Designed miniproteins, single chains, continued (3). Designs and how they scored, part 41

Each design is a single chain, and the fold is of that chain. pLDDT is the mean over its residues in the fold that is shown.

## One batch from the design tools (miniprotein)

Design m9402
Fold by ESMFold2-Fast:
Structure m9402 (fold): chain A 65 residues (1-65)
Amino acid sequence: MERVEVTVTTKDPTKDRQVAVNRAANKAIDALEAAGAEPTHVEVLSVEETPDGITVTVRATGLKK
């Protein structure tokens, strides 16, 4: 099995950090599955809160056949 990593940065207009993190994680998982990989791990790398919303960077790791 081949290891695949994707890193996704999302800019979410929400003021809820947990919502922003969950949406970013789901986006990273979707990107990983689109690459043909099964998700094995998701890690939050950074969360930046601004007056206009929350920017979240997430790394997802998976295994591809």
Scores: mean pLDDT 81

Design m9403
Fold by ESMFold2-Fast:
Structure m9403 (fold): chain A 82 residues (1-82)
Amino acid sequence: MSPEQREKERELAAKASAAGIMGSGFYVEAKLLEKKGEYTDLAKKMREIGDFMNKGAKGDLESVKEAMEKYKEGVELLKKAE
């Protein structure tokens, strides 16, 4: 209702949109890895990231922070695969 609340709502909507786009990308990559039958732990981690990003897209911005923590775990799994 206040101007400050309207600006906050616009910022949250923009962040939610970005989270939705990123989550879709993680789901596509997870499905590709699952189909190859390789790096199944990484594929599962990517699906978890996508799920948290999708919650962010629905307005739960705390889920975006959880997605970032899951992303760090995914990077560690990738390093161990080398």
Scores: mean pLDDT 74

Design m9404
Fold by ESMFold2-Fast:
Structure m9404 (fold): chain A 118 residues (1-118)
Amino acid sequence: SPERERAVDVLGEGSEEITKIVDETLERIRQAYEDGASDEEILKIVEDGLKKIREVAEQTRERLLAEGMPEDLVRAALKGILDYIKQKLLATLDEMGVPDELKEKILSLIDKTREEIL
């Protein structure tokens, strides 16, 4: 249906923008980590990225609801996007050799942001 096609386009646009923010945030983390940045500086980069992700997720929710998508389906779609992001972040942090303590702090921020969005 036309409504389904518009909803798919909105989800695609939101997912693409969020993926771009994740990629840019991960590159900033990689650069900072290689430069010997403090845990606090790296966590600030993560917080800045998560703030942008939250804004895009909120805009995507509003657009999906405007297209007539039920709230439960919007929540499920956003959860899917956020779960994928968490998996990608975990894999990249492991590849970078980030210490478990810093990794756990980053994951805590991600989980808090997911709860605030969902």
Scores: mean pLDDT 85

Design m9405
Fold by ESMFold2-Fast:
Structure m9405 (fold): chain A 55 residues (1-55)
Amino acid sequence: SAEAEEARRGGEEAAREAGLDEETVKRVGQGSEQLAKAGLSAETATALARASAMG
């Protein structure tokens, strides 16, 4: 879905902005996509996935 794609891209961009490696960027994007598919907004999904990757 468009929301899941937006969440994935948002998560990847947030992880890159945080200086995380490309493998972690991919995982944050995947996590964000899954959260959006579970019914969270793209914005909330990306924020939660980013926070998870930061520890």
Scores: mean pLDDT 79

Design m9406
Fold by ESMFold2-Fast:
Structure m9406 (fold): chain A 57 residues (1-57)
Amino acid sequence: KSPEQEQLGLQAEEALKELLRLYPGNAAVQDLKRRLLAGAESPEVLSKELLALKERL
């Protein structure tokens, strides 16, 4: 991974952790967690969706 991709991944992980703490019952947060754990989708796309969700909540 490039340093930029690693940094984005760390920011996305922190955002997911924060969202799970604040909104553990939120379906969109739980959906993104499940999709990230499944590893079937692009991590870059999922990271962008997670950061966009954080801005909306």
Scores: mean pLDDT 73

Design m9407
Fold by ESMFold2-Fast:
Structure m9407 (fold): chain A 68 residues (1-68)
Amino acid sequence: SDVEKAAQPETFKKLEEELRELEERIRKLKEEMEAAEEVPQEKVLELVALSIRRIGIKIDLELGEKYR
């Protein structure tokens, strides 16, 4: 279970770093989409996929913090 792993300092740090990288990637993707005259469907799908992954990591971090 990722919850038990997230409670460990090393795993928690890795999840925080992954979340930071995901948020930066989402930010850049949104900037690219805003700068584009037309938004490709592939970019929309990528944004959705990254957003789902971000939610998963946030849940793991919150549950891991609660069980520390």
Scores: mean pLDDT 76

Design m9408
Fold by ESMFold2-Fast:
Structure m9408 (fold): chain A 72 residues (1-72)
Amino acid sequence: MKIDEEEVDEALVLIYLGIDKFHEPDDPLVQAADAALRAGNRAEAYRLVSQHARRKGMTAVAELADRLAERA
């Protein structure tokens, strides 16, 4: 099967957003990121995920989200 690095990165970032949406649904960055994804604004959603991940000390996830935002 063809596994693209970008697809893996995107899946990891989306899994992180899904976990945070379930665990911290009232967090304004989580809500804004989810709203951006639902509106089709992927770049904005990834930027918001990056900000949230940095606040939680998840630097690797933040860097993945930043790269996805630049490619979107």
Scores: mean pLDDT 74

Design m9409
Fold by ESMFold2-Fast:
Structure m9409 (fold): chain A 92 residues (1-92)
Amino acid sequence: GAEELVRKALELLIEAALLLMEKEPEKYTLGIGIALRSIGLLFDLELGADVKEIAEEVIRLAEEMLKVSEDEEVKKLAKEAIELAKKALEEA
């Protein structure tokens, strides 16, 4: 369902943010910010927050990462998170 897709998208976004901090340390501030926000969104999801609002925020954060990252693995994870979040919006 939509909630499971958004949870998976958040997990991928956290992984992408951690990888961004490792591979592109000059982008550490963005990476830590996205990771912390994504962790907060996972807690919001468990507390019954609106799945559509969380999915839209995942897309926004992942698109910000895609604009700044030069690493193909980071970009792949961010794109996968966007695809799952978009699918969640269609099912919600």
Scores: mean pLDDT 89

Design m9410
Fold by ESMFold2-Fast:
Structure m9410 (fold): chain A 85 residues (1-85)
Amino acid sequence: MKYGVAAAGLSEEEAERLAARAEEAGASVFILKGRTYGVAVYGLTREQAEELAAEARARGARVRIIEAGSRVLLEAAEELFRLLR
C-alpha cells in the first residue's frame, strides 16, 4: 500500500527540506506556493509517511496523511490544494 503526505503552512526553506527528505525516501514530490509554502508527497510506506508527517507537524505545518492503495501524485496535490484554500 502506498501513502502520501500533504503539508501546508511551511516556509520556503522548510518545504525544500521536507521535499529533500521525501526524495531520499524515493517518493514523488511537488512544492506549491500559496499564502505559505506546501509540499505534496506520494509513494511512501506508512512508516515513511508517519515520519515525514511528524517532521512537518514539528515545524507547525497543517498535515494530512493520504491513505491510498494505488494512487498518483495528482491526488496528493488535490488534498494540498484543499489545505491551502
Scores: mean pLDDT 74

Design m9411
Fold by ESMFold2-Fast:
Structure m9411 (fold): chain A 52 residues (1-52)
Amino acid sequence: KEEAFKQYEEFVKEINNANNPTEIKTASAKRDAFLKENNLSVVEGNEYVANK
């Protein structure tokens, strides 16, 4: 889904704006929950989203 990649990019941007480990962990968990709920997976390193 094209919108899923855009949403994923928003989470990545949120992680990049985090300045401490707690914020990074929270943003990562939010991203992971979004991917799980939408049956999506991500390949870290390539920063793309695919259907599970």
Scores: mean pLDDT 67

Design m9412
Fold by ESMFold2-Fast:
Structure m9412 (fold): chain A 89 residues (1-89)
Amino acid sequence: MTDEEYAKRALELAEKEEIDESLPEIYQMLNLSMIGGLLLQKAIEEGKMTTEKAEEFNKLLLELLAKFKAGEISAKEAFEKLKEKFKEL
């Protein structure tokens, strides 16, 4: 699979709110980052987002991406934490 095909797969997975841990690490990070961005956009469009909540959500996303890159959590665990934070918005 090419880098372009992996990037497209990551976006398709993000739109479905799904994780694929068989992807290379960089594309798992892209998948998770895209999910985070789409969830944030959804909350803003629904009028559920304040600047403070957006900053907290983005800070969590960056922390989870850093922990995933460090091998401290799986992409699936990071996604579960993002979903729980989104429900609190």
Scores: mean pLDDT 82

Design m9413
Fold by ESMFold2-Fast:
Structure m9413 (fold): chain A 73 residues (1-73)
Amino acid sequence: MVRVEIKVKGASMEDVLEIAEAVSKVPGVERVGVEGNTIVVDAKDRKAAEEAIKVAEEKAKELGAEIEAKVEE
């Protein structure tokens, strides 16, 4: 399991929730939580974690927001 923290910048709470929803649909993402403007992702492996970050970046760009992602393992 790999944990990823995705901090969303320049976005509303609705935008954060929309990004979290998109990430939750990524194969191998087991859990998604939202803590303020940070999306916490538990992924099955590193490949799923990297795909989750990519999906979050693409969705954030559509919404005019920026993300900063940190992988814990």
Scores: mean pLDDT 83

Design m9414
Fold by ESMFold2-Fast:
Structure m9414 (fold): chain A 56 residues (1-56)
Amino acid sequence: MSVEELIRAAFAARGLTPSEEEIAEAKRLLEDGGLPDVFAPFVAAGVHERRLREAA
């Protein structure tokens, strides 16, 4: 299972549809932060929350 699939699954579990940009950002944060793939759901949630706050 890829990091991208884990990120998509995290959004789906919350009833959310991620954008390709949100997936790319979450993947980059995991890579740049040296975080293991198991943190993908938390990073995905943080990216989505930040985007919602910036859009408001």
Scores: mean pLDDT 72

Design m9415
Fold by ESMFold2-Fast:
Formats: sequence, C-alpha cells, structure tokens
Structure m9415 (fold): chain A 73 residues (1-73)
Amino acid sequence: SKLKSFVERELEIARRDLETVDIKDPAERTKLEQKLALAEELANKGDYDEALKQVNDIHVELGVNDIKRAVGL
C-alpha cells in the first residue's frame, strides 16, 4: 500500500537522522531511540497513523535539540 511504503521511508529517514545527529544528552538520545522502536513496532502492527505520530515527535525533538545545542544547553 502507498501508506505502508510512505511510513517505511519515514522510519528509514528517522533512523538515519538519529544515527547522524550528535545529541549531547544521553537521556534525550535514549528517549528518541525508544520512540523510534515504538514507531517501528506500530508500523509492524499496521498502525501507520500512530507510527507517523512517533516519527513526527522524533523530528520535532531533534529540532529542539539543535536549538539547545546552538545556545549551549
């Protein structure tokens, strides 16, 4: 299905972004890795809407971490 293929691509992008981003706070990295694992589990169950919500949360949190890094937090 188109939605399945879209979700699989979004998960692949999120995995790559987490692998390449330098997150200074280990707790934030663990949180994002747990969200990615949940998104992958949801996608495997066919719950694509909830999987996409988790992926979106990861991207939002990565943006927040970039801002924190820029201001020295």
Scores: mean pLDDT 80

Design m9416
Fold by ESMFold2-Fast:
Structure m9416 (fold): chain A 80 residues (1-80)
Amino acid sequence: MLMEVVMAITPDRVSIRMILGDKGDPEEVAREAKRLAEENPDVEKIIALVPSEELARETERLMREAVPGVEVEAIAVKRP
């Protein structure tokens, strides 16, 4: 099962949410981002943490398709 870690950060009135995507594929992370945006309509930005830059690029693209109107970013987590 894909496990999601959600953290809320509010720097200067902006709501940021984070998704841990290291166990899911890009489409699964995009689906979780859509669900997160639907459950938290006040979210301004969603950040996904993924295990590689290739996955980060694909995940960010799919997240933009899934949640148009929310700022999205995918970040590659440090490699072993």
Scores: mean pLDDT 66

Design m9417
Fold by ESMFold2-Fast:
Structure m9417 (fold): chain A 91 residues (1-91)
Amino acid sequence: GELPEQRTPSLDLDLPVDADTRTTLLALIDLAYERGILTDEERAEIRALVGDPDPRDQDLAMLRLMKRMAEYAGDEKTVQEYEEEIERLRE
């Protein structure tokens, strides 16, 4: 079925950096790679961010993954929103 136009809720950047969240994010990264959404290089970079103890790197990993998924889905508006959040985190 067609995906209705739906604004992706803001990523819960305040989510605790616990093992379950990290495990889920790593699984999503691997799934995106298997689907051809991520290159091998992008997969390695995002996985490295998830492995870092800095919570900003965890948030950055999630934003990069979601941006690539939005690009794959053709959602240019959501891509731009994630790009703006990535730049804010790199501040």
Scores: mean pLDDT 70

Design m9418
Fold by ESMFold2-Fast:
Structure m9418 (fold): chain A 96 residues (1-96)
Amino acid sequence: MEEIEKLKKILQEARDKAVELAKKYGGDSTAKAVEGIMDELIDYAIELAKKDPEKAKQGVIEALRRAGELFERLVPQAAEDIRKIMEEAIKEVEKL
């Protein structure tokens, strides 16, 4: 698989897991907010990877960290699980 396809898969898996937790604990509106933020992050990551692969890895890691902090505030009941999802995604991105 190409590195961009791997990146997209990692971010989509993190999005799906975060959205499920947001829906369970925060309801549909919170789930939509988390989904939208992650979709924008994925679009940003793919475009950055196409234009500047060297900067993409660090930029994506920082974006995931910021999103995780926001999601922990939006869904405090699932903060620990959200943190684990984001840290796992960061580790997978670091291996690219």
Scores: mean pLDDT 86

Design m9419
Fold by ESMFold2-Fast:
Structure m9419 (fold): chain A 82 residues (1-82)
Amino acid sequence: EVETLVVKKTFTVPEGYLVQGVVIVSESDDSVTVRILYAKPGDPIVQEEDVTIKLPEGYEVLDVSWTVDGNTVTITVTGYKK
């Protein structure tokens, strides 16, 4: 039987900002860092927020996904036990 684990983190961008993109900036066997890019309409300056999810010992990253609902980004990491 394969043990799986799901870890979620959420980030809400400040009022007046819009999510411009979400990218994976680093991934290892047991951790992933996702960068959320956000900006005010008409502003050339893009803000960044890095969200790191680390799995418990014995688990490896299987899948990384995210959803954007308005100004809230939910990052989901699925791990599996070796």
Scores: mean pLDDT 83

Design m9420
Fold by ESMFold2-Fast:
Order: structure tokens, then sequence, then C-alpha cells
Structure m9420 (fold): chain A 69 residues (1-69)
């Protein structure tokens, strides 16, 4: 079943990962999403960025948003 909200949650969790490889894979995965998945991830990323304080996670989340644009 297509669940864009579940996919968005998983990708945002991966972008918050301490692993650079996990974050890079999540950024790449964002580029392969359908329009519904892209919209869900954009909403989740905008919300996560309001409270994120880790520079590496912020950079990965911003790169993911650039891929959605």
Amino acid sequence: MEDPEEAARVLVEQLHSPSPETRANAVDAVGRLDPEGRAAVERALREALKTETDPASIQAMQEALRRLG
C-alpha cells in the first residue's frame, strides 16, 4: 500500500541518523519519490527543521528539500 506519511517519517529519521551514509542514502531516496511522497517529505522536513540543532542533520535535510524543489 502507498503510505506517503510512513515513507516520509522513515526518510526524516534516516536524515537525522548519526551515519553520513544513512543520511546520503535518504537524500538520494527523496529524489525517487512520487508527487505524493515528495509532498509528505517536504511537510515532515519543514517541521523537523524547526527543532533540529545538529548541523549535519540540518545540512542533509536542506539538501533533501533542494531535491524536492
Scores: mean pLDDT 78

Design m9421
Fold by ESMFold2-Fast:
Structure m9421 (fold): chain A 95 residues (1-95)
Amino acid sequence: SKAREEQVEKLKKEVEEFIEKNPDNMELILFEFDLLIISNPLAALPLVRYLLEKGYDRAELERRLEGAVAVLEKIGSKEEAEALREEYEALLREL
């Protein structure tokens, strides 16, 4: 689990750098979000923060995140599903 947590944190930093390099390219940000929410949903959290700060539809983001949680639960990744829900709910309370 620790190696997976370190990989997720590394990917989050790479995503933050991607946002900094493409701050006004909303189409590119949404495309990257769509890719990450399927492949590594925890690493998509910096994109969620950015999209919320830019006024993107909160209900649509919540729906996509809950979809990712449901997929993780179905494939038996219960710890990752719980971590994703806890992290994005905390993010939504902050913003």
Scores: mean pLDDT 80

Design m9422
Fold by ESMFold2-Fast:
Structure m9422 (fold): chain A 62 residues (1-62)
Amino acid sequence: EYYEKARKLGLEAGGGPSGALRVVEEAKEGNLEMTRKLGESTGRSRGEKAGREVEKIALEAA
């Protein structure tokens, strides 16, 4: 579920599959700044959920 959402965020940002991979990689690093940038680019309510899921991916991957 988290992977699918991260993948969708990458696609919506115009990065295609490569963009989705970048999002997942940065989540795994625990990069909170990238998580916040994703929130900004996807809108507030959706961005908050996306940010939380990206951070959860990072925590689970760590």
Scores: mean pLDDT 55

Design m9423
Fold by ESMFold2-Fast:
Structure m9423 (fold): chain A 93 residues (1-93)
Amino acid sequence: SLAERLLAEVEELLARAEADPEAPEIVVELLRLLLEEVRRAAEEGDERTLALVAERLPAIRAAFEAKDYEALRKELIELLTGIGILEIERAVS
């Protein structure tokens, strides 16, 4: 399914970013938020959110492969804003 492919790709990008010491912490946090939203959309059958992720994911991957972390950060913020995320949540201690 589309949801399974998107989940697998976002999980791959997150794992690679977490393993890369040059990846900014904000990029890792944004990818983590994206993964949570894709999981929610998959569980709820939110086809609109899945379609938006599918449309933007090639640009996100291209920025990641180029190690253009500023472009990657911008693409992730634009996508998460388009989905309707109001703020970057941090774990409450």
Scores: mean pLDDT 81

Design m9424
Fold by ESMFold2-Fast:
Structure m9424 (fold): chain A 117 residues (1-117)
Amino acid sequence: KKEELIKKKIEALKNAADTAKINFGIEEEKVEEAYEIAVKEILEEKPLEEIVETLLKYMGKEDEEYKKEVLETAKEAAKILAEDRDLNKEQEEVVELAIATYIILTGDPSLVREMFS
């Protein structure tokens, strides 16, 4: 189950990265590098807060206020989706990581907020 959870987190991260690349025209090389960094953190079993911090540093957005906004937006959106779709806690964690990654790569938490407001 733990190995399966790690695999699901990596798959969700890839889907978020691919979606950001397609929808926002983000440079493929930059998305691929961000994905590789996040995969390493997931394999090291880092908590979401550390993964987000590492990705934000890579993207040049090392702002504590923005980090908090990303984490809060992803947490709230994942909670709403989990309640709507009857997801378990592990599935909620996977969705939260995917949403946080998407926000970081696109630089736009407002789109996620609008979807759940």
Scores: mean pLDDT 76

Design m9425
Fold by ESMFold2-Fast:
Structure m9425 (fold): chain A 87 residues (1-87)
Amino acid sequence: SPISKEEANEILTEELTELGISEELIEEMKELSVEDQQRVVYAALVPVAEERGLDVGEGGRKGYERALANMSERERELAERLREELE
């Protein structure tokens, strides 16, 4: 079953806070649907993980490809900001 919006927001907040992401960016991402949050996370985290020499696995690669194919301008902006804060 797909995760609920409430559960997704809790996971997003915990994980991004641990990664040192700003509260402002986390709050903006929490306004997105679960599917849109996943696109932003995949678009930002997969390149960062690969740059660090980590294997993202088949699921990560497929998530990244789907994100790039379906990203809105706002999702692209948020993914770039997330990537910058991770680097």
Scores: mean pLDDT 83

Design m9426
Fold by ESMFold2-Fast:
Structure m9426 (fold): chain A 63 residues (1-63)
Amino acid sequence: MEEKKKQAEELIKKIVESLEKGNISESSDLVEQLMEVMSTLPKDVQEQVLKKFQEAVEELKKK
């Protein structure tokens, strides 16, 4: 897996953890970092990362 894609996936995990803890300030900063990383990725990879992010947030929201 490409280094930047791995960084995006790690940021998604940290964002979900921060949201689960209720740390909105930390999650907002991490989302900004994720958007910066995503802007450097090809469109197809951005779609994959965005889908994973949406699925992770949806899973958290169901609980």
Scores: mean pLDDT 77

Design m9427
Fold by ESMFold2-Fast:
Structure m9427 (fold): chain A 79 residues (1-79)
Amino acid sequence: SLPEPLPEFRFPEEVVRRARELLREAGHEVDDRTLRIAEKAVLENRDFWDSIAPDTLRALLERHPDPVMRAAAALVLAS
């Protein structure tokens, strides 16, 4: 059996759902793999992501070319 991921490496399901809604509203499709990569990236450097202004996060979500960066911004905005 695979070990369960530590809770600190996971957003609550409600936050993930909210992040998907934000991405869809911005016109972006996201797969589960991209979201899991983004979750880990944000939670491994939470202080950095929490320091980013909401307007900058919104710009990343809407316009960044990297789908992982868009998903990361959505997760931070949703939390």
Scores: mean pLDDT 79

Design m9428
Fold by ESMFold2-Fast:
Structure m9428 (fold): chain A 61 residues (1-61)
Amino acid sequence: MLKEGEKVSDEELKELEEKYGLTPEQLEFLRSLSKNGLRAIKGAIEEGNATIEELFKRMKE
């Protein structure tokens, strides 16, 4: 039950870029996600369950 129109904020993307050294392609994929999708990805990276490269690869699946 998600409200449509909620975008990932530029501020959240900047924090991820600075913290994890994201490429422009990785940022573009994250920008295409819902806020809930971005939060799930952040959680997985922060818990060490996945690397940013693995999550980017999964996004192409």
Scores: mean pLDDT 68

Design m9429
Fold by ESMFold2-Fast:
Structure m9429 (fold): chain A 76 residues (1-76)
Amino acid sequence: SSRQEQIEKMKEALDKAAEKYKEKNPDVSKALIERKRVLLGIDPEESSKKAVEYLSKVPEEEINELVEEFAEEIKK
């Protein structure tokens, strides 16, 4: 169904972004991995908390750039 296709596409986008940021900013990569876990329903409360914790270590400007890149990736 279109919902399953959307979830799979989001999962791929998160995996791709996490790999891309692994060397540039490990905290961003870790946050994206935790967001993927939330999407898949794996310990969503704990995973959400960890994602926020990792992102708290990232400058606001980098978070804004990440959000823009992720939005573009999902639209593809």
Scores: mean pLDDT 76

Design m9430
Fold by ESMFold2-Fast:
Structure m9430 (fold): chain A 60 residues (1-60)
Amino acid sequence: GPRDEAAARAGREGDNAGVRTAALTGDAQKGKESGERATAEAAAREGLSPEEARRFGQLA
């Protein structure tokens, strides 16, 4: 439904940010932190919790 679609979008935004940060820094941990922050910010814009967005992002 719309909530699942919003969560998937937030998760993908986070994954993309994490990949970019990891590529630029060569640091997988910094990539993970950047991805988690981007997911939380995107989830807030979509009205979702960061945990829900992260879960659905992993399934997308």
Scores: mean pLDDT 81

Design m9431
Fold by ESMFold2-Fast:
Structure m9431 (fold): chain A 92 residues (1-92)
Amino acid sequence: KKSKAEVELELEDGSKKKLEVELEKSSISELADTFQKAAEEILGKPVKVYIGVEKSEVDEEKGEIHVELDLELYDLETGKKLKAKVKITFKL
């Protein structure tokens, strides 16, 4: 019943940071807030997050749906755009 999301943040220097978060009882509209908080924790600064869908795949053998989201993050202090990806696994 718990969905797991891995937030991968790619910085301008090509470095990557990862954080795993658990999703419980969240609507799809609350995912953006969850990812924004995770990104703020990784960066230590306020950001704005926009979500785009990159791809989805059903793993029938494992009974899972894998969703990869492409995130646009804006540093609210500098206005710079950052890239991030999120991988979400849903149990069927």
Scores: mean pLDDT 68

Design m9432
Fold by ESMFold2-Fast:
Structure m9432 (fold): chain A 80 residues (1-80)
Amino acid sequence: MEKRNEEINKALEFIGEKIRELIAKGDKEALEELKKKLEPALEYIKKAAELYEKGAPQEKIDEELEKAEEEVFKVAEELK
C-alpha cells in the first residue's frame, strides 16, 4: 500500500510540475489537452465516491481507485 502511494504521489508531482511549466510558457492548448487526459481518472474517482456513499464493499471502491491511479500513471508517461 505505502509503496503504491509513493508511486502515485511521484506521478502527481510530475504532472504538477508539467502544469507549472505549461503555465509559465502560456501554452493554453497543452493545458486544455492535459485536462482532457485527466478526465478518465476523475470519472473513476467519482465512481469510487458513489460506491462509498451506497455502502459498497471496500474491494469495489478500491477497484475504481486503482483504475484512477492507472489513468494518472498513463498521463504521467504520456508527458515524458
Scores: mean pLDDT 79

Design m9433
Fold by ESMFold2-Fast:
Structure m9433 (fold): chain A 83 residues (1-83)
Amino acid sequence: AARVAEVRALFARAEELRRQGERLLQEAENPGGSTAVNPVSNPVSPEDLRARGEALLAEAERLRAEAVRLAETIPDARDELLA
């Protein structure tokens, strides 16, 4: 059903944002390790990277919570979606 696909898409989107947030947090712990190798580009402080990473993680958790709510409205597939 379309609703099941929508719930799965929300979980997938939440996971994408979680991965992005985690990468920003990793960069904050190791500045210049993966992406911040050009000092002439706008330098992003570790604190800014951490804040952005945390914001993405918060958005990911919000989308996951919405996916769970939607899954709960689909009794026939709730166990499959939430297991």
Scores: mean pLDDT 72

Design m9434
Fold by ESMFold2-Fast:
Structure m9434 (fold): chain A 96 residues (1-96)
Amino acid sequence: NSEVDELLEIYKELYEIDEDDEEIRNYMIKGAEVMKKNLDKANLPDISTLQEILQQLLLGALRRFHEEGDEERAERITELARKAGVPEEKIKEALK
C-alpha cells in the first residue's frame, strides 16, 4: 500500500531528525508500535487512523523542539507535518 508506505517513510524521517533525543525517541517508538498494531489489525488498515497517529507524533515532536529553541529541527518537523497532511492551524498551535 503506497499511502501507508509514504506515512511510514515520513515517520522514519522524523525519528532520524534527532535519534539522540530520548523523549522524541521514546515517543516515536511508542507511536510506531501503535501504527504497527493497526496495520496488523484486520485486512484493511484505516489509512485515516494511521495518518492521525502520525500527525499527533509530528505535532508532539514539533512542540518539544520549539520549546527547546531548536529552530532547525522544528522547521524540519514542520515540513514533515505538512507532508503528512497536518492542518496549518495545528502547526501554528504547536509553534505557540
Scores: mean pLDDT 69

Design m9435
Fold by ESMFold2-Fast:
Structure m9435 (fold): chain A 84 residues (1-84)
Amino acid sequence: STFEDILAELHAALPEIREAMETSTLTPEERELLEKVLEAAEKRTKEAVIETIKLHRETVIKLHKPDKEQLEHMEKVEKELIAR
């Protein structure tokens, strides 16, 4: 199922997200949004996860403070969430 596929991809990405958050110098806004992504994943809410990922990306772009590595990581997470 699509939801199971997305959840499996997200679970595979979760360790990378946690590691990036631990080692990155994120703004409070960026960290809070990423924490919401992880919370949504843990609650297994497909729409909330996808919407949170998209909102985070838009917020990061608006703040114009993300480093290149963080932007690439966000794109990777979003792509893996959609699966393939």
Scores: mean pLDDT 65

Design m9436
Fold by ESMFold2-Fast:
Structure m9436 (fold): chain A 63 residues (1-63)
Amino acid sequence: KLKEKILEALKAVGKATAEELATALDVSQSAVSRALRELEAEGKVISERDPRTGKRVYIAAEN
């Protein structure tokens, strides 16, 4: 369920950090980070580091 909510949120905003997703979904950052790692391993999410801020951002791999 959390993974589906994360994918929907990413589709709505385009990209987000784990902290932003945790706030939006009212879930702990650790829970979001675990779900994001699983989604990335499944190829459903891509991560990249923002060179300006150094923060890792996540993007839905497929629309």
Scores: mean pLDDT 79

Design m9437
Fold by ESMFold2-Fast:
Structure m9437 (fold): chain A 84 residues (1-84)
Amino acid sequence: SAREQALALGDELIALLEAEGVPLSEEEKEAIKERIAEGVEAGTGAETLERLVTEVAVRHGPLSPAAAARVAALAREAAALSAA
């Protein structure tokens, strides 16, 4: 389902953020996945994902250029799921 794919995108974003050294609690990980799933269901998956990354960058500093490129790819996938 689109929800299952959206939750999988959330897991990919979480793995990316953890690889960049961002500490995330289990509650924050669940919140990220649910916000992405809700965004995809609302047709705003890309905007929701980009907003989440901006919030993280404000707290923890900017992502590397490689991580920023990966975020752009995940945002495109979220947009495609929102359009389906």
Scores: mean pLDDT 85

